# Designs tried in a protein design run: designed miniproteins, single chains, continued (3). Part 103

Each design is a single chain, and the fold is of that chain. pLDDT is the mean over its residues in the fold that is shown.

## One batch from the design tools (miniprotein)

Design m11799
Fold by ESMFold2-Fast:
Structure m11799 (fold): chain A 55 residues (1-55)
Amino acid sequence: SPPLSPEQARASLAVAKEIAKTDPHLARHLLRELLAATRDPEIRAEIEAELARLD
């Protein structure tokens, strides 16, 4: 799949954070997919921090 734009990646990260409040397992799966689709190092660091919070 093509990489996400930074704006799309941030929007998807916000959605994953919301999902994490009710379904942390689904959020973890979505965050891993988002990390694979994101090239921006700042956004990747934010995704990795969120994944660490869910572990």
Scores: mean pLDDT 85

Design m11800
Fold by ESMFold2-Fast:
Structure m11800 (fold): chain A 93 residues (1-93)
Amino acid sequence: KEKEELIELVKEAIKLGLEKELPPLVQKLAEKLKEIERLKEELKKTDDYIESFRLMAEIEDLRLEIDKLAEELLNGKPEYVEHLKKLLEEAKK
């Protein structure tokens, strides 16, 4: 649940154009989330069976990296969740 909350906070920061305001490790998480969305769009556009499997494998590898990075962030830098919440609250003005 906390890992999903962190990922959703990062997605909201990306949506608001706040990626550059994020700590460097959180910026890496944001980059991986953006890459997954790019690959999903490529997967929707391809009718090539082999290319579809390649894209699906790449998406799954990125999901594992995102999961690992989010877990490392929560264990090593739990203060980043509060930092993200403050950043998003400031953006509401």
Scores: mean pLDDT 81

Design m11801
Fold by ESMFold2-Fast:
Structure m11801 (fold): chain A 66 residues (1-66)
Amino acid sequence: ENEELIEKARELIKEGDKAFENGDYETAIKLYEEAIEVLNKADPNDIDAASLLLHAAVNLVVTRKK
């Protein structure tokens, strides 16, 4: 389950990054928020989950300022 959550979050972040790159900030925000929701269910001591959460959270903040 934890690995499945991490995989799902990774895919959501990848899609969010593509939306951000294309200037679709509203879609990027939605995808990063979904990734964070998924990662909140993951093990907080998992380094991969923590890394993905930081990536999504930072990019969410940056995107919201656009």
Scores: mean pLDDT 82

Design m11802
Fold by ESMFold2-Fast:
Structure m11802 (fold): chain A 88 residues (1-88)
Amino acid sequence: NEINDAIDAYQAGNLTDKRVVFAIYQALSNGYSESNITKDLIVGRWRSGNYEFYNNDKALNAKFKEAEKYYQANKAKIDAIVEKLKAE
């Protein structure tokens, strides 16, 4: 399962793939502040969130493209969150 594999890799310290950017984008879109976005929050959202809506690879890829567009528009903010998560 790609989502579980990504969670396991993320918990092992490999936290720089597009799924991390997507999780940050989703958290910000749901009103979480930058300071509230932690590794535990991201893992919790991936495990207990609506990832059943993304069981279809096509739908998941469409959401990754949306997150990538958001990332390019908010690069400094998201890069700062990623660096914070790497330090956790």
Scores: mean pLDDT 68

Design m11803
Fold by ESMFold2-Fast:
Structure m11803 (fold): chain A 64 residues (1-64)
Amino acid sequence: GLREEARELLKEFPGVNVTEEELLKLAREEGKSVEEIRRMLESLQANGITSFDFREALRQYLAQ
């Protein structure tokens, strides 16, 4: 389910400073799927972000 997907996502990105519940709430409130959030995190990391807070990363992504 979505919680299992969120758990795997957080395990893959240990630098992300959010909980499973926060990730799911943000996905629903922003209209983003867990998969879309994963793509956003991958894109930011590929651009040389080595340590970041999820909310800061989201702000940077939206500023593009």
Scores: mean pLDDT 64

Design m11804
Fold by ESMFold2-Fast:
Structure m11804 (fold): chain A 59 residues (1-59)
Amino acid sequence: MTDEEIKKLLKEAALYAKKSSPELAGIIIEKAREAYKLWEEDPSKAEEVKKLIEEAFKL
């Protein structure tokens, strides 16, 4: 996963959160932040980061 790819996914998650209920938006943003933190700490976990972002979109 590239830096540009992860930033694009985070932007899409933020846009998705804006379309959700206030309660759900908070959870989506939290999952996206956890995914970004994991990617910053260990880029080798790109697949886990992608999975966390995909789980955020399923909410």
Scores: mean pLDDT 73

Design m11805
Fold by ESMFold2-Fast:
Structure m11805 (fold): chain A 63 residues (1-63)
Amino acid sequence: DTSSRIQELLDRARGYERAAETLEENAKIAAKEDQTMADNLRNGAEGSRRLADRLRREAEELS
């Protein structure tokens, strides 16, 4: 059902948003000790946020 698909997309988007927040917090901690790890974590956070944005747009197109 379209409604169920929209809900699944939004739930996944929220999951990626939470993952990005966790990666951003971990990057702040890592930045004090390992700049390469901090940069990799920030890049991961950006990727997660882009995936969340894409899923939200897909949900919007189905509405």
Scores: mean pLDDT 86

Design m11806
Fold by ESMFold2-Fast:
Structure m11806 (fold): chain A 77 residues (1-77)
Amino acid sequence: KEAEKLVAEAARALRQGNYDESIELARKAIEVAEKTDKLLAAQAYYVLSNALEKQGKTDEAEKYRKKADELIKEFEK
């Protein structure tokens, strides 16, 4: 519930071009969701990756995209 709101707020900030805010909200969503909801954690990592890519931090974006992919694979098992 709280993690869902944080992911939604992070995605909204990303769409508005507020990349720093999106990164902070996505990181907070990861902290809340990481141990309890792997799908929400994966969504938060995708938002974080996209925001970092928009700032030109391509290597960091790729790192977090891979973490999101790993969480999705663990959810499917």
Scores: mean pLDDT 82

Design m11807
Fold by ESMFold2-Fast:
Structure m11807 (fold): chain A 64 residues (1-64)
Amino acid sequence: VDDLLDRAIEIIMDGVMRGLSDDEIARRIAEVLGISVPTARRIIRALRRGDLEEAKRLLAEALG
């Protein structure tokens, strides 16, 4: 879970630096991690709030 969360953070940072929308970033996260786009959007929102525990919970739930 931690490795996949780190990957999600990398995708978010790359997307932000490139000026991508949250929807485009969510699609990339969903594709790379094999999760749904709505779940990827929820993870992005949690990380933007600094809520790492919620982001981990959402990712674990999506993978389990």
Scores: mean pLDDT 80

Design m11809
Fold by ESMFold2-Fast:
Structure m11809 (fold): chain A 75 residues (1-75)
Amino acid sequence: AAAEIAAAREHAQRLADALVAAGAMSEEEAEEFVRLVTEAARALLEEGDRERAEELARKALEILKPAVEKLKAQA
């Protein structure tokens, strides 16, 4: 669980860093995105709280979707 949560955080951080570098996401949005993904992974893998994990994942997607749309508009 701890190693899997760390892996989820690392994957989220790499994605967020790439979006910030592309100008599609602010550093503050990136930090919040990584936090939400990490908390969702913890809720799912350590707490077994699927409902909370889904709620946190939805909030992370609300940050991610506008960033992806900004990236598409810049292409």
Scores: mean pLDDT 83

Design m11810
Fold by ESMFold2-Fast:
Structure m11810 (fold): chain A 69 residues (1-69)
Amino acid sequence: SKEEIRKKILKLIGEILRIIGDIIELERRLEEARAAGREEEAAELEKEIAKLEEELAAKLAELRALPEL
């Protein structure tokens, strides 16, 4: 039903927005770590951002696969 699809879309949008928020926060921390010369911390933040970017891509693909309302 349209209602069931709408609920799935809203859930995915919520998850996508959360991931985007997490990426923005980690990018801010990465910039701070780089400015402070904390290279090990910066490298770990880069890895965490990359993982979240992959998760975001997967959720966007899932959203794209849903039928139009």
Scores: mean pLDDT 86

Design m11811
Fold by ESMFold2-Fast:
Structure m11811 (fold): chain A 78 residues (1-78)
Amino acid sequence: AKKKAIELIGEGIRAYKAGDYETAKKYFEEAAKLAPGTGLEAIALDNLAKVYEKLGDYEKAREYREKARELYERLRAA
């Protein structure tokens, strides 16, 4: 699961750099689902926030950034 999540994050970053934000969104969503409660989920959620900003969905961008922040705090406290 972790190896696949890392791979999907890499694919998402490649798509994001290419300007393919819809494809990047799909990869980051899949990565987050494969690594729930981990730092990889937090990384995927942070990248989803960046994708939503590029798509003009500032409300979802804020929501995903907040979810990533909360997860980083939980992981740091554990």
Scores: mean pLDDT 85

Design m11812
Fold by ESMFold2-Fast:
Structure m11812 (fold): chain A 80 residues (1-80)
Amino acid sequence: MEEAIREVGMEMFALGAIVDAELVLEGKPVPGLKKSFTKEDAEKLKKLAEEVIKALKAGDIEKAEKLYEELLELYKSIAE
């Protein structure tokens, strides 16, 4: 049960990161962020988030968790 909740959490975060990245790529403000990140950072964030979702859909949980950690680290470095 906790594993399934974690997987859903990873997918939801990755989807949110894709939305945030697309807003930045379109030159739109991201709600809740103090700063807009660069288009280069947005492209990296979107790619990592898409890779997390792809790994989850493939059932490769180990790969999804590794990519999710990279996504979290990148997001924290950009958002703060």
Scores: mean pLDDT 77

Design m11813
Fold by ESMFold2-Fast:
Structure m11813 (fold): chain A 60 residues (1-60)
Amino acid sequence: MARKAAEAILQGNTDEARKILEELLKGLSPEEADRIVSAFLGGVNEGDVEKAEKAIRDAL
């Protein structure tokens, strides 16, 4: 699941990545979700899918 979000955003499909992340993080507060999304995007911007995926796994 986290891999699909990372793949979507790397393809420039940020809306799809957002939807997947929202489903994964729905149990978290908006502030926590925001922090995780920022870390995830940091990994994606570096081209590091594993770092992006780890940010999601740490949240769950």
Scores: mean pLDDT 69

Design m11814
Fold by ESMFold2-Fast:
Structure m11814 (fold): chain A 68 residues (1-68)
Amino acid sequence: GKNELKQELLRLIGEILSIIGEIFDLERELEKASGQKKKDLQAKIEELQARLQQLLQQMNEISNQLNQ
């Protein structure tokens, strides 16, 4: 029901905020990094950005269901 969708939306918002925080921390590390460490950090940031896009898509799907 709508209550279960609202609970799932809150869970997704929490996960999204956690990932955004991780990206900010890694970007801060990236500013001080060079060579292979810089490449490794960039790869991790790209993976987290891909996960963030996936979660935003799920959030949009739930929001659409709540508006029906």
Scores: mean pLDDT 87

Design m11815
Fold by ESMFold2-Fast:
Structure m11815 (fold): chain A 65 residues (1-65)
Amino acid sequence: SAEELLNKVGEAVSNKDYEKAIEAAKKLPGPEEGKEALIKGIELAKEGKVEEARENFIKGAKAIF
């Protein structure tokens, strides 16, 4: 399900497994804009930009769900 994939993204980010997080985000059903926001959030998290990453995760989740 989309919710399970989103949870997998969150777990991967928490484990600093950014490649796995990006792969899970790409598999999500729904609008490309939402997926792009999630992927941008993952990239920002990798850079240590925690606040900006959170904003993009929220944007992506709202677009998909």
Scores: mean pLDDT 79

Design m11816
Fold by ESMFold2-Fast:
Structure m11816 (fold): chain A 85 residues (1-85)
Amino acid sequence: SQLEADTLVALALMVASLARKIADPETAKRIGELADRLVAAHQAGNYEEAARILREMAEFVRKESGDESTAKALERIAEQLEALA
């Protein structure tokens, strides 16, 4: 449902916001760019693209910050969004 998609994207944006607060400025900027792309995909109703962006964000956070818990949370949200596509 649209409400479920809205909730999942809102959760992903909250997770991204928390990751940005603990990251260095360069990493925080790149997470912000991915979050902007996520918002655009959601506004277009493209949940396959939204899930791809979240997986890209998860991999980026894993590699740049070593934050495995945040990466796994983003991957879980991506899987739920793909189930709605």
Scores: mean pLDDT 85

Design m11817
Fold by ESMFold2-Fast:
Structure m11817 (fold): chain A 84 residues (1-84)
Amino acid sequence: MRKGAIYSVAAQLWVVAAEVALKLGDRETAIQALRDAYENALKSAEFGDKEGAIKVLTRVAELAAPLDPELAQEIRSAIEKLKS
């Protein structure tokens, strides 16, 4: 699926951006990048790449947990919904 692949790649790039922002100590940019990764991963799942979305969402939740526990919990809930 062409659209699913684009969203999956976008989600992965936003995870890289979040990791870079965290290395620089920019928590605000990191949280925003994680939110963008979350949105793109959900779109990837919507267009048929549930496996790729779950993998990306798991990483996003791990990175979000120390920054924004509420966001991390929201993402974990989305992962469980996708596994169903």
Scores: mean pLDDT 84

Design m11818
Fold by ESMFold2-Fast:
Structure m11818 (fold): chain A 65 residues (1-65)
Amino acid sequence: EEERRGELVVKARNLLMEKGTISLDQLAKELGVSKEELLEALRDYERRVGQPVFKLENGKISLVE
């Protein structure tokens, strides 16, 4: 489960590096998961590393750094 979430985070970061900013709905669809599951994976990752990694604005997602 944790490993699965880690994989989702890596794929999300790669897509955001290539595309820049995209909608959460679109990112979740590209990764084959629900928006809720994606948000939980991103939240868990940020909790683990202790710093913000993803910026969420008006349903859009991008990398903070």
Scores: mean pLDDT 77

Design m11819
Fold by ESMFold2-Fast:
Structure m11819 (fold): chain A 78 residues (1-78)
Amino acid sequence: SPELQKFLDEVEQKIKEAYKLVEEGKYEEAIELLDETIEEVRDKLRTITDPEEQAKLQEAIKALEELKEEIEKRKEEA
């Protein structure tokens, strides 16, 4: 749906913001942003009844969790 696509676009923008924070050495702020974004996607998933849209939101959660793990590893090396 156009509404879901707009929401996923906003999630992608937040991912780009997290990468910018990492480039600036702001690892904790990047992790916090991703945690907030994961919660927003989970909240959106609770309102969706369409299985295809639920699958897309689940994929987004997985991608965000994987990115968070990557940033946490970079923080340990900094």
Scores: mean pLDDT 86

Design m11820
Fold by ESMFold2-Fast:
Structure m11820 (fold): chain A 78 residues (1-78)
Amino acid sequence: SKIAEEAIEWARKAGEFAHQGNSEETIEYARKAAELAKQAGNGRLGQAVADSAIRYAKEGKTNQAEAGFAGLAGAAES
């Protein structure tokens, strides 16, 4: 569970960078979140988050990527 919490924190950081319009950092933090999610047994969720962030960042849709990460972090907190 602690590793899953850290994966969520990395996803939030990816969202923060997406909000700032920093596509490179968004991709890097999304990949870190995916790696931690795999270690926690949530590899499918982590991979989906990373794939979405990378796709949106490459398309210049950093606000969409940020919203996605915020939603995932919120769901895990509830």
Scores: mean pLDDT 68

Design m11821
Fold by ESMFold2-Fast:
Structure m11821 (fold): chain A 62 residues (1-62)
Amino acid sequence: KIVVEVEYEGVKATGVLEGTELTVEFSKPLSEEQREEAERRVREELMRKAIEKVLEQLKKLL
């Protein structure tokens, strides 16, 4: 389970990835264009978080 938070134009977007299911919640209403951009940023942050978790696991083994 990976959870990330991204702030975009003063709005907090929370992404939760569990298995293959991604849920994104916004703290305030957004336009379609803003929602798409915020979702892309959430996906990018999820990828970074996944890489960090792999590195942390490797560090524990060393």
Scores: mean pLDDT 76

Design m11822
Fold by ESMFold2-Fast:
Structure m11822 (fold): chain A 88 residues (1-88)
Amino acid sequence: MEELIERTLEAAKRLLEVKDDLEKTKEVIRELVELAAELEELGTREGIIASAVAYVALIHAYVQGKVDGKREEITEALQEAQREAEER
């Protein structure tokens, strides 16, 4: 549990740091979506809170992508990551 929560917080932090590298941003988006799904599946209070943090980070990346003119690329990355998580 602690490891999964820590990984989620670190991934959220990395998402803010890699905003100028589209490929790294896509990788972190995929990681955060997968971690959020795992945290929700655990059904713990701490897991739900960490999942919410992951979603807030993803929303921030989407909003920032709009400002930086990268909205389409960020939207595609989010949709692909969500689709991959749902297929498991």
Scores: mean pLDDT 72

Design m11823
Fold by ESMFold2-Fast:
Structure m11823 (fold): chain A 60 residues (1-60)
Amino acid sequence: LSEIEKKIIEAMVLNNLKEASASELAELLGVSQSTVTRALNELEKRGLLERLKDGSYRGK
């Protein structure tokens, strides 16, 4: 996992987030939404997160 991918997983676990949007994670981590979106797409490809119908992501 890249550094940003690890930070996303850690943020979701530490904040008890079952699901999160790219904008929520971008605000929480203090990074751009585009950076978070790329990392979320990669985590989905790895099978660690699933994309929901509303565009949010949930941990597997």
Scores: mean pLDDT 82

Design m11824
Fold by ESMFold2-Fast:
Structure m11824 (fold): chain A 74 residues (1-74)
Amino acid sequence: MEEKLERAKEAALQVPGVDEETAERAARAAYEALLKGGPQSAFEAAKRVLLEAGLSETRARMAAAAIVQALTSP
């Protein structure tokens, strides 16, 4: 569980404009949403956190997608 959160955080950090605190918050929000509503809920939760942190729609979508991929990859 902790390893997937760390991978999701690192994936988000690869997107320009994402700082460490924002990456951690987005990854955690996505993980909680994934457990309750699946990958689409995880994507929307991560995107919301990233947009609130000041990322553009394009960058927020890229980072959210990277987080979900990291959480759902074997």
Scores: mean pLDDT 83

Design m11825
Fold by ESMFold2-Fast:
Structure m11825 (fold): chain A 88 residues (1-88)
Amino acid sequence: MSGFSEEDAEIVNEIIDYAEKHAETPEEARNLQGAGVTAYLRLKEAGLSKEEMREAGKRAIDLAKQLGSTPEAVAEAADRAVEEVLAR
């Protein structure tokens, strides 16, 4: 697997910015960031494309927001986003 690159940093920053844009509070932003980054890291470890990592990160944030943006929602959202990509 490739190591962490400038493009990987750009994807992570995009996921963080997406979470902040969809959060109502700094605490919610932190939880949504956790969901997105977790999904990104899991797909990176699985060797999927950068496009799939980016989409899964944003999908995890959307799912975590729908599930109430709690730490429990973060874990479930990341799992579901990763499973959706891997089921393709």
Scores: mean pLDDT 80

Design m11826
Fold by ESMFold2-Fast:
Formats: structure tokens, C-alpha cells, sequence
Structure m11826 (fold): chain A 65 residues (1-65)
């Protein structure tokens, strides 16, 4: 179902955010960003914005421009 897909994508995005914070690996940063875009396309715009805000905070913490 759409709700199951959204829940899976959210879990993957949260995992990518945690890995980005822990490692600073650009791959995890890109993955979190891509998953946020996918969630927005599926109509979960507010959730996508929350993930995007957390990603920007992580990038600021890591000193990424």
C-alpha cells in the first residue's frame, strides 16, 4: 500500500540521516535528500520538509557549505 511504502521510505530516510550525522559520508547525505524528494512526490510534503530541515542541520553540524 502507499502507506506501507511511505513508512518504508521514512525509515530509510531516518537511517540515512543517522548515518550522515555519524560519518559525514556524502552518499548518506545524497540518499536522505533523494528519499525526501520521493516522499514529496508521494504527497508527504510535510514529512519531506522535516527530513530536509534535519539534513540541513546535520550538514551545518558537519561544517558542510
Amino acid sequence: SLEEEVARLEAEARAALAEARATGDPRHIQRASDLAVRLAILGRVELAEEIGRELREIMAELGID
Scores: mean pLDDT 87

Design m11827
Fold by ESMFold2-Fast:
Structure m11827 (fold): chain A 59 residues (1-59)
Amino acid sequence: SLEEEEKRREEVFKKGIEQMKKLIEATDDPRLKTALQNAIDLGKELFERRRAEREKARS
């Protein structure tokens, strides 16, 4: 179902974000910390946009 697909996508996304956060904690490089945080923020925006695109495609 679409709900199950969205749930799987959300679970995969959350795991990816958790791994990125762990890498931020593990690194001493401030440039890498900034780049990883920016990647998390962009990833959240893209995830929401793609969900909206899928909803539009279903209409």
Scores: mean pLDDT 84

Design m11828
Fold by ESMFold2-Fast:
Structure m11828 (fold): chain A 88 residues (1-88)
Amino acid sequence: MAAREEAARRAGEEIARAAAEIDPRLAELALPLGRRIMLAQLASEAAAERAAENAGGILAEKTSRETAEEVARRMLEIARRAAAELRA
C-alpha cells in the first residue's frame, strides 16, 4: 500500500477512535467524515477546514453543537498531524 493511502487509513481510524471517546454514538459517522477531512487536508489546508465545518454540521444532527464542534476540531487536528508526517 502506498504511504499516502496507509497514512490516510490510519488517520481515519484514529479520528473514529477520538470521536468515540468524546461520544460513542458518533463512531459510525466519524470514520467516513474523518476520511473526507484527511483527503481534503492532503489537497489543502483550506479544503480541510471546509470539510471539518461540514462534518461539524452533520455531527450536530446526532449530538449537541458543542460536542459536534469538539469532534470536528479533533478530526482536523489529527488530519493536520498525519499530513505533516507525510511531508516530512
Scores: mean pLDDT 78

Design m11829
Fold by ESMFold2-Fast:
Parts: C-alpha cells; structure tokens; sequence
Structure m11829 (fold): chain A 59 residues (1-59)
C-alpha cells in the first residue's frame, strides 16, 4: 500500500507540473484533460489511504 500511495503522489506531482506548462501555453484542452486525470488519481489515493488505515487498525 505505501508503495502504491507514493507512486500515485509522484504521478499527481508530475501532472501538476504538466498542468502548469499547459496553462503557460494557453492550451485549455490539455488543461482540462490533465485536471480530470488529477481528480481520478486523487480519488484512488483517498481509497488506498482508507484501506491502509483499516489494515493498521486490524493489525
């Protein structure tokens, strides 16, 4: 779980950098596309954090 959480955080950071580049270029289509991907990864991250909390309490 920790490795997957760290991997998702790295992907979100990379997408935020690409989002900043798209904003600087005025590429609205790419901005929207990246924004959707960030939201999806944030939801997955939330689910994994919840699973980690349950496993820690059961151990």
Amino acid sequence: LDKKIEELNKKIDELNKKLAEAKAAGDLETEMEIGVQIVKLAVELSILKKEKEKLEKEK
Scores: mean pLDDT 78

Design m11830
Fold by ESMFold2-Fast:
Order: C-alpha cells, then structure tokens, then sequence
Structure m11830 (fold): chain A 94 residues (1-94)
C-alpha cells in the first residue's frame, strides 16, 4: 500500500539546511530499515528561516507499519541536535 508522510520541522537557531537534509536522510533510512517500509520518494523544502517541510512517499504492507515508520522518524528527528520539534502526518494514497 502507498502512503505519504509529511513532517513539519522546527529548527534550532544556527542549524543549516544541509545539516537538516543530512539528518532527514539518515533518520528516514534508519526508520525504513527498522519498520520494513520502502522509501519511494523524499523531498525536503525550506518553508521558513527555521522551518522545513519533509514529504516522503512510502510503500508499506499496512497503514499500521506506515504509522510506525512516521512515529519512529518523528522520534529520531526530535532527538537530533539541530531539530527543536517535529510533527508527522500520514495520508493513504490511492
């Protein structure tokens, strides 16, 4: 099944966009490996001076696994030194 995971990130002062992109790629890879989710698309967009939106397209066996992926990814991003807050949403795709 296909899902879109959207994450709004708030950055700590002094965080660079490159640091955030690297953190997102590393966290997404780890979360995918731990949950068995397949990443099919990843987009990282700066939406403000200290705000970034991440859009991930994923394939998962169930909505439960897609939600576990999003929850783990949110947790990993919140634990990163350059990220102040992370909020994830999951939307089923047709």
Amino acid sequence: MRFRVEIDLKLKPGATFDEVRQAVYEAAKKAAEETGVKLTGLRVERIGPNEVRVTLDVEAPSEEQARKFAELLEKLLKEHPVIEDAKATVTPLP
Scores: mean pLDDT 84

Design m11831
Fold by ESMFold2-Fast:
Structure m11831 (fold): chain A 85 residues (1-85)
Amino acid sequence: MTTRVTIKISGAKASDVAAALKGVPGVRSIIADEKNNTLYLEVDDRLDEEAVVQAIKDAGGRIESVTSSDDSLVERLTKLAKQYF
């Protein structure tokens, strides 16, 4: 099943980061909200979480917050963000 993840970013445009995330395994859809610098993702259980954080960093972005109904996914992404930034 897919899970929704909302990632608020800074340092880069949401559209540029969305383009970088296109090739990440487990990312099914991406909506970029440039006004709020926010990414809305649908992800499956095969998500490469390190590749998500790396793609955001490579695009010049930083992760400001992560929100999802999957608390474990939020915890893992937040921990990785702290390691990469």
Scores: mean pLDDT 82

Design m11832
Fold by ESMFold2-Fast:
Structure m11832 (fold): chain A 64 residues (1-64)
Amino acid sequence: SFQDRIDQARTMSPSQATVTLMSMGIDMYVQGQITQDQMTHIGNLANDGQIDQAIQQMQQIISS
């Protein structure tokens, strides 16, 4: 589940978390859970090292 992937990302190194969150953002977009703009924004947060912000955005979406 996406929740399991978020929980796992919280325990990863920043570089591993970035790859995991970017991959998850793509999966969420493909599954129709987020827009392309939301996917791009989350990807930019993760790639900029703002891992906690990227996680918060994803958590908000899956909890809605």
Scores: mean pLDDT 84

Design m11833
Fold by ESMFold2-Fast:
Structure m11833 (fold): chain A 119 residues (1-119)
Amino acid sequence: MEELIKKAEELLEKGDEYLLQRKYEEAIELYEKAIELYEKVDPKSENLALALTNLATALLLLGKYEEAIEYADRAIELAPDSPVAASALLVKAQALRKLGRDEEADELQARALELLERH
């Protein structure tokens, strides 16, 4: 279990590295592998919520807005009222803006800021 958590952490870190290099498709593959491991060994962890949020970010940057919203929603559901949920709300808000849903995006951005002020 601990070795699988460490492997998931390494996959998440490598995914973040590829994300910074703008290798979005490679980052997505690594995040999906990290999520699979976290779901198996630590399914209620904040680390799973973080991996889901980072996957949503990579999908957003690749232009897959509806998929980005789906994974952001999963992160928010898993870790509500957390800094990770605030990040996921901001990713979802950006995706909604790209889809022309600006009023919904503004509401989520306000909720994200409120969560950050509470924590």
Scores: mean pLDDT 88

Design m11834
Fold by ESMFold2-Fast:
Structure m11834 (fold): chain A 96 residues (1-96)
Amino acid sequence: SAAVEEAKKLREEGSELFDKGEYEKAAELYEKAIELLKDVDSELKAQTLANLGEAYAKLGKYEKAAEYYREAADLLKDSPHAESLRWLADVYARIA
């Protein structure tokens, strides 16, 4: 759908900003992508939630980082990647 294509573009633009150290702007674009994907259960949504978690971690907002990593892991369920995301969520929850 057009919404999924726009979400992919927003995630890519967010990742470019993240690579430049523009974490607040990256988080804004990732959040817009998540809004477009709200009713879509997909790996893209899980990846975007994980990107958002990482951006908040870089901003020192560890409670939000933990929350988004946990949401990403829940979408991936039994994936090995999900276990890594759950571990990150637990680590940041303890720091917060």
Scores: mean pLDDT 85

Design m11836
Fold by ESMFold2-Fast:
Structure m11836 (fold): chain A 68 residues (1-68)
Amino acid sequence: MEELVLKNAEKLVEEAEEALKEGDVESARLLYELAAGVLALYIGVFGPNERVEKKLEEAERKARELEE
């Protein structure tokens, strides 16, 4: 379900933000990448979905920002 996938991605983003507050940038980046991966798999299996795609773009952007 879309709602379940978005909820799981939100949990991963929340864990990434907690890691970032603790100064663990590497774990935060990995957690954002996992959130993006979950959303990308949903799109690959169930087809394109604007809400999921926008959430994927956000997670991918946050992961990229931490590579700097």
Scores: mean pLDDT 79

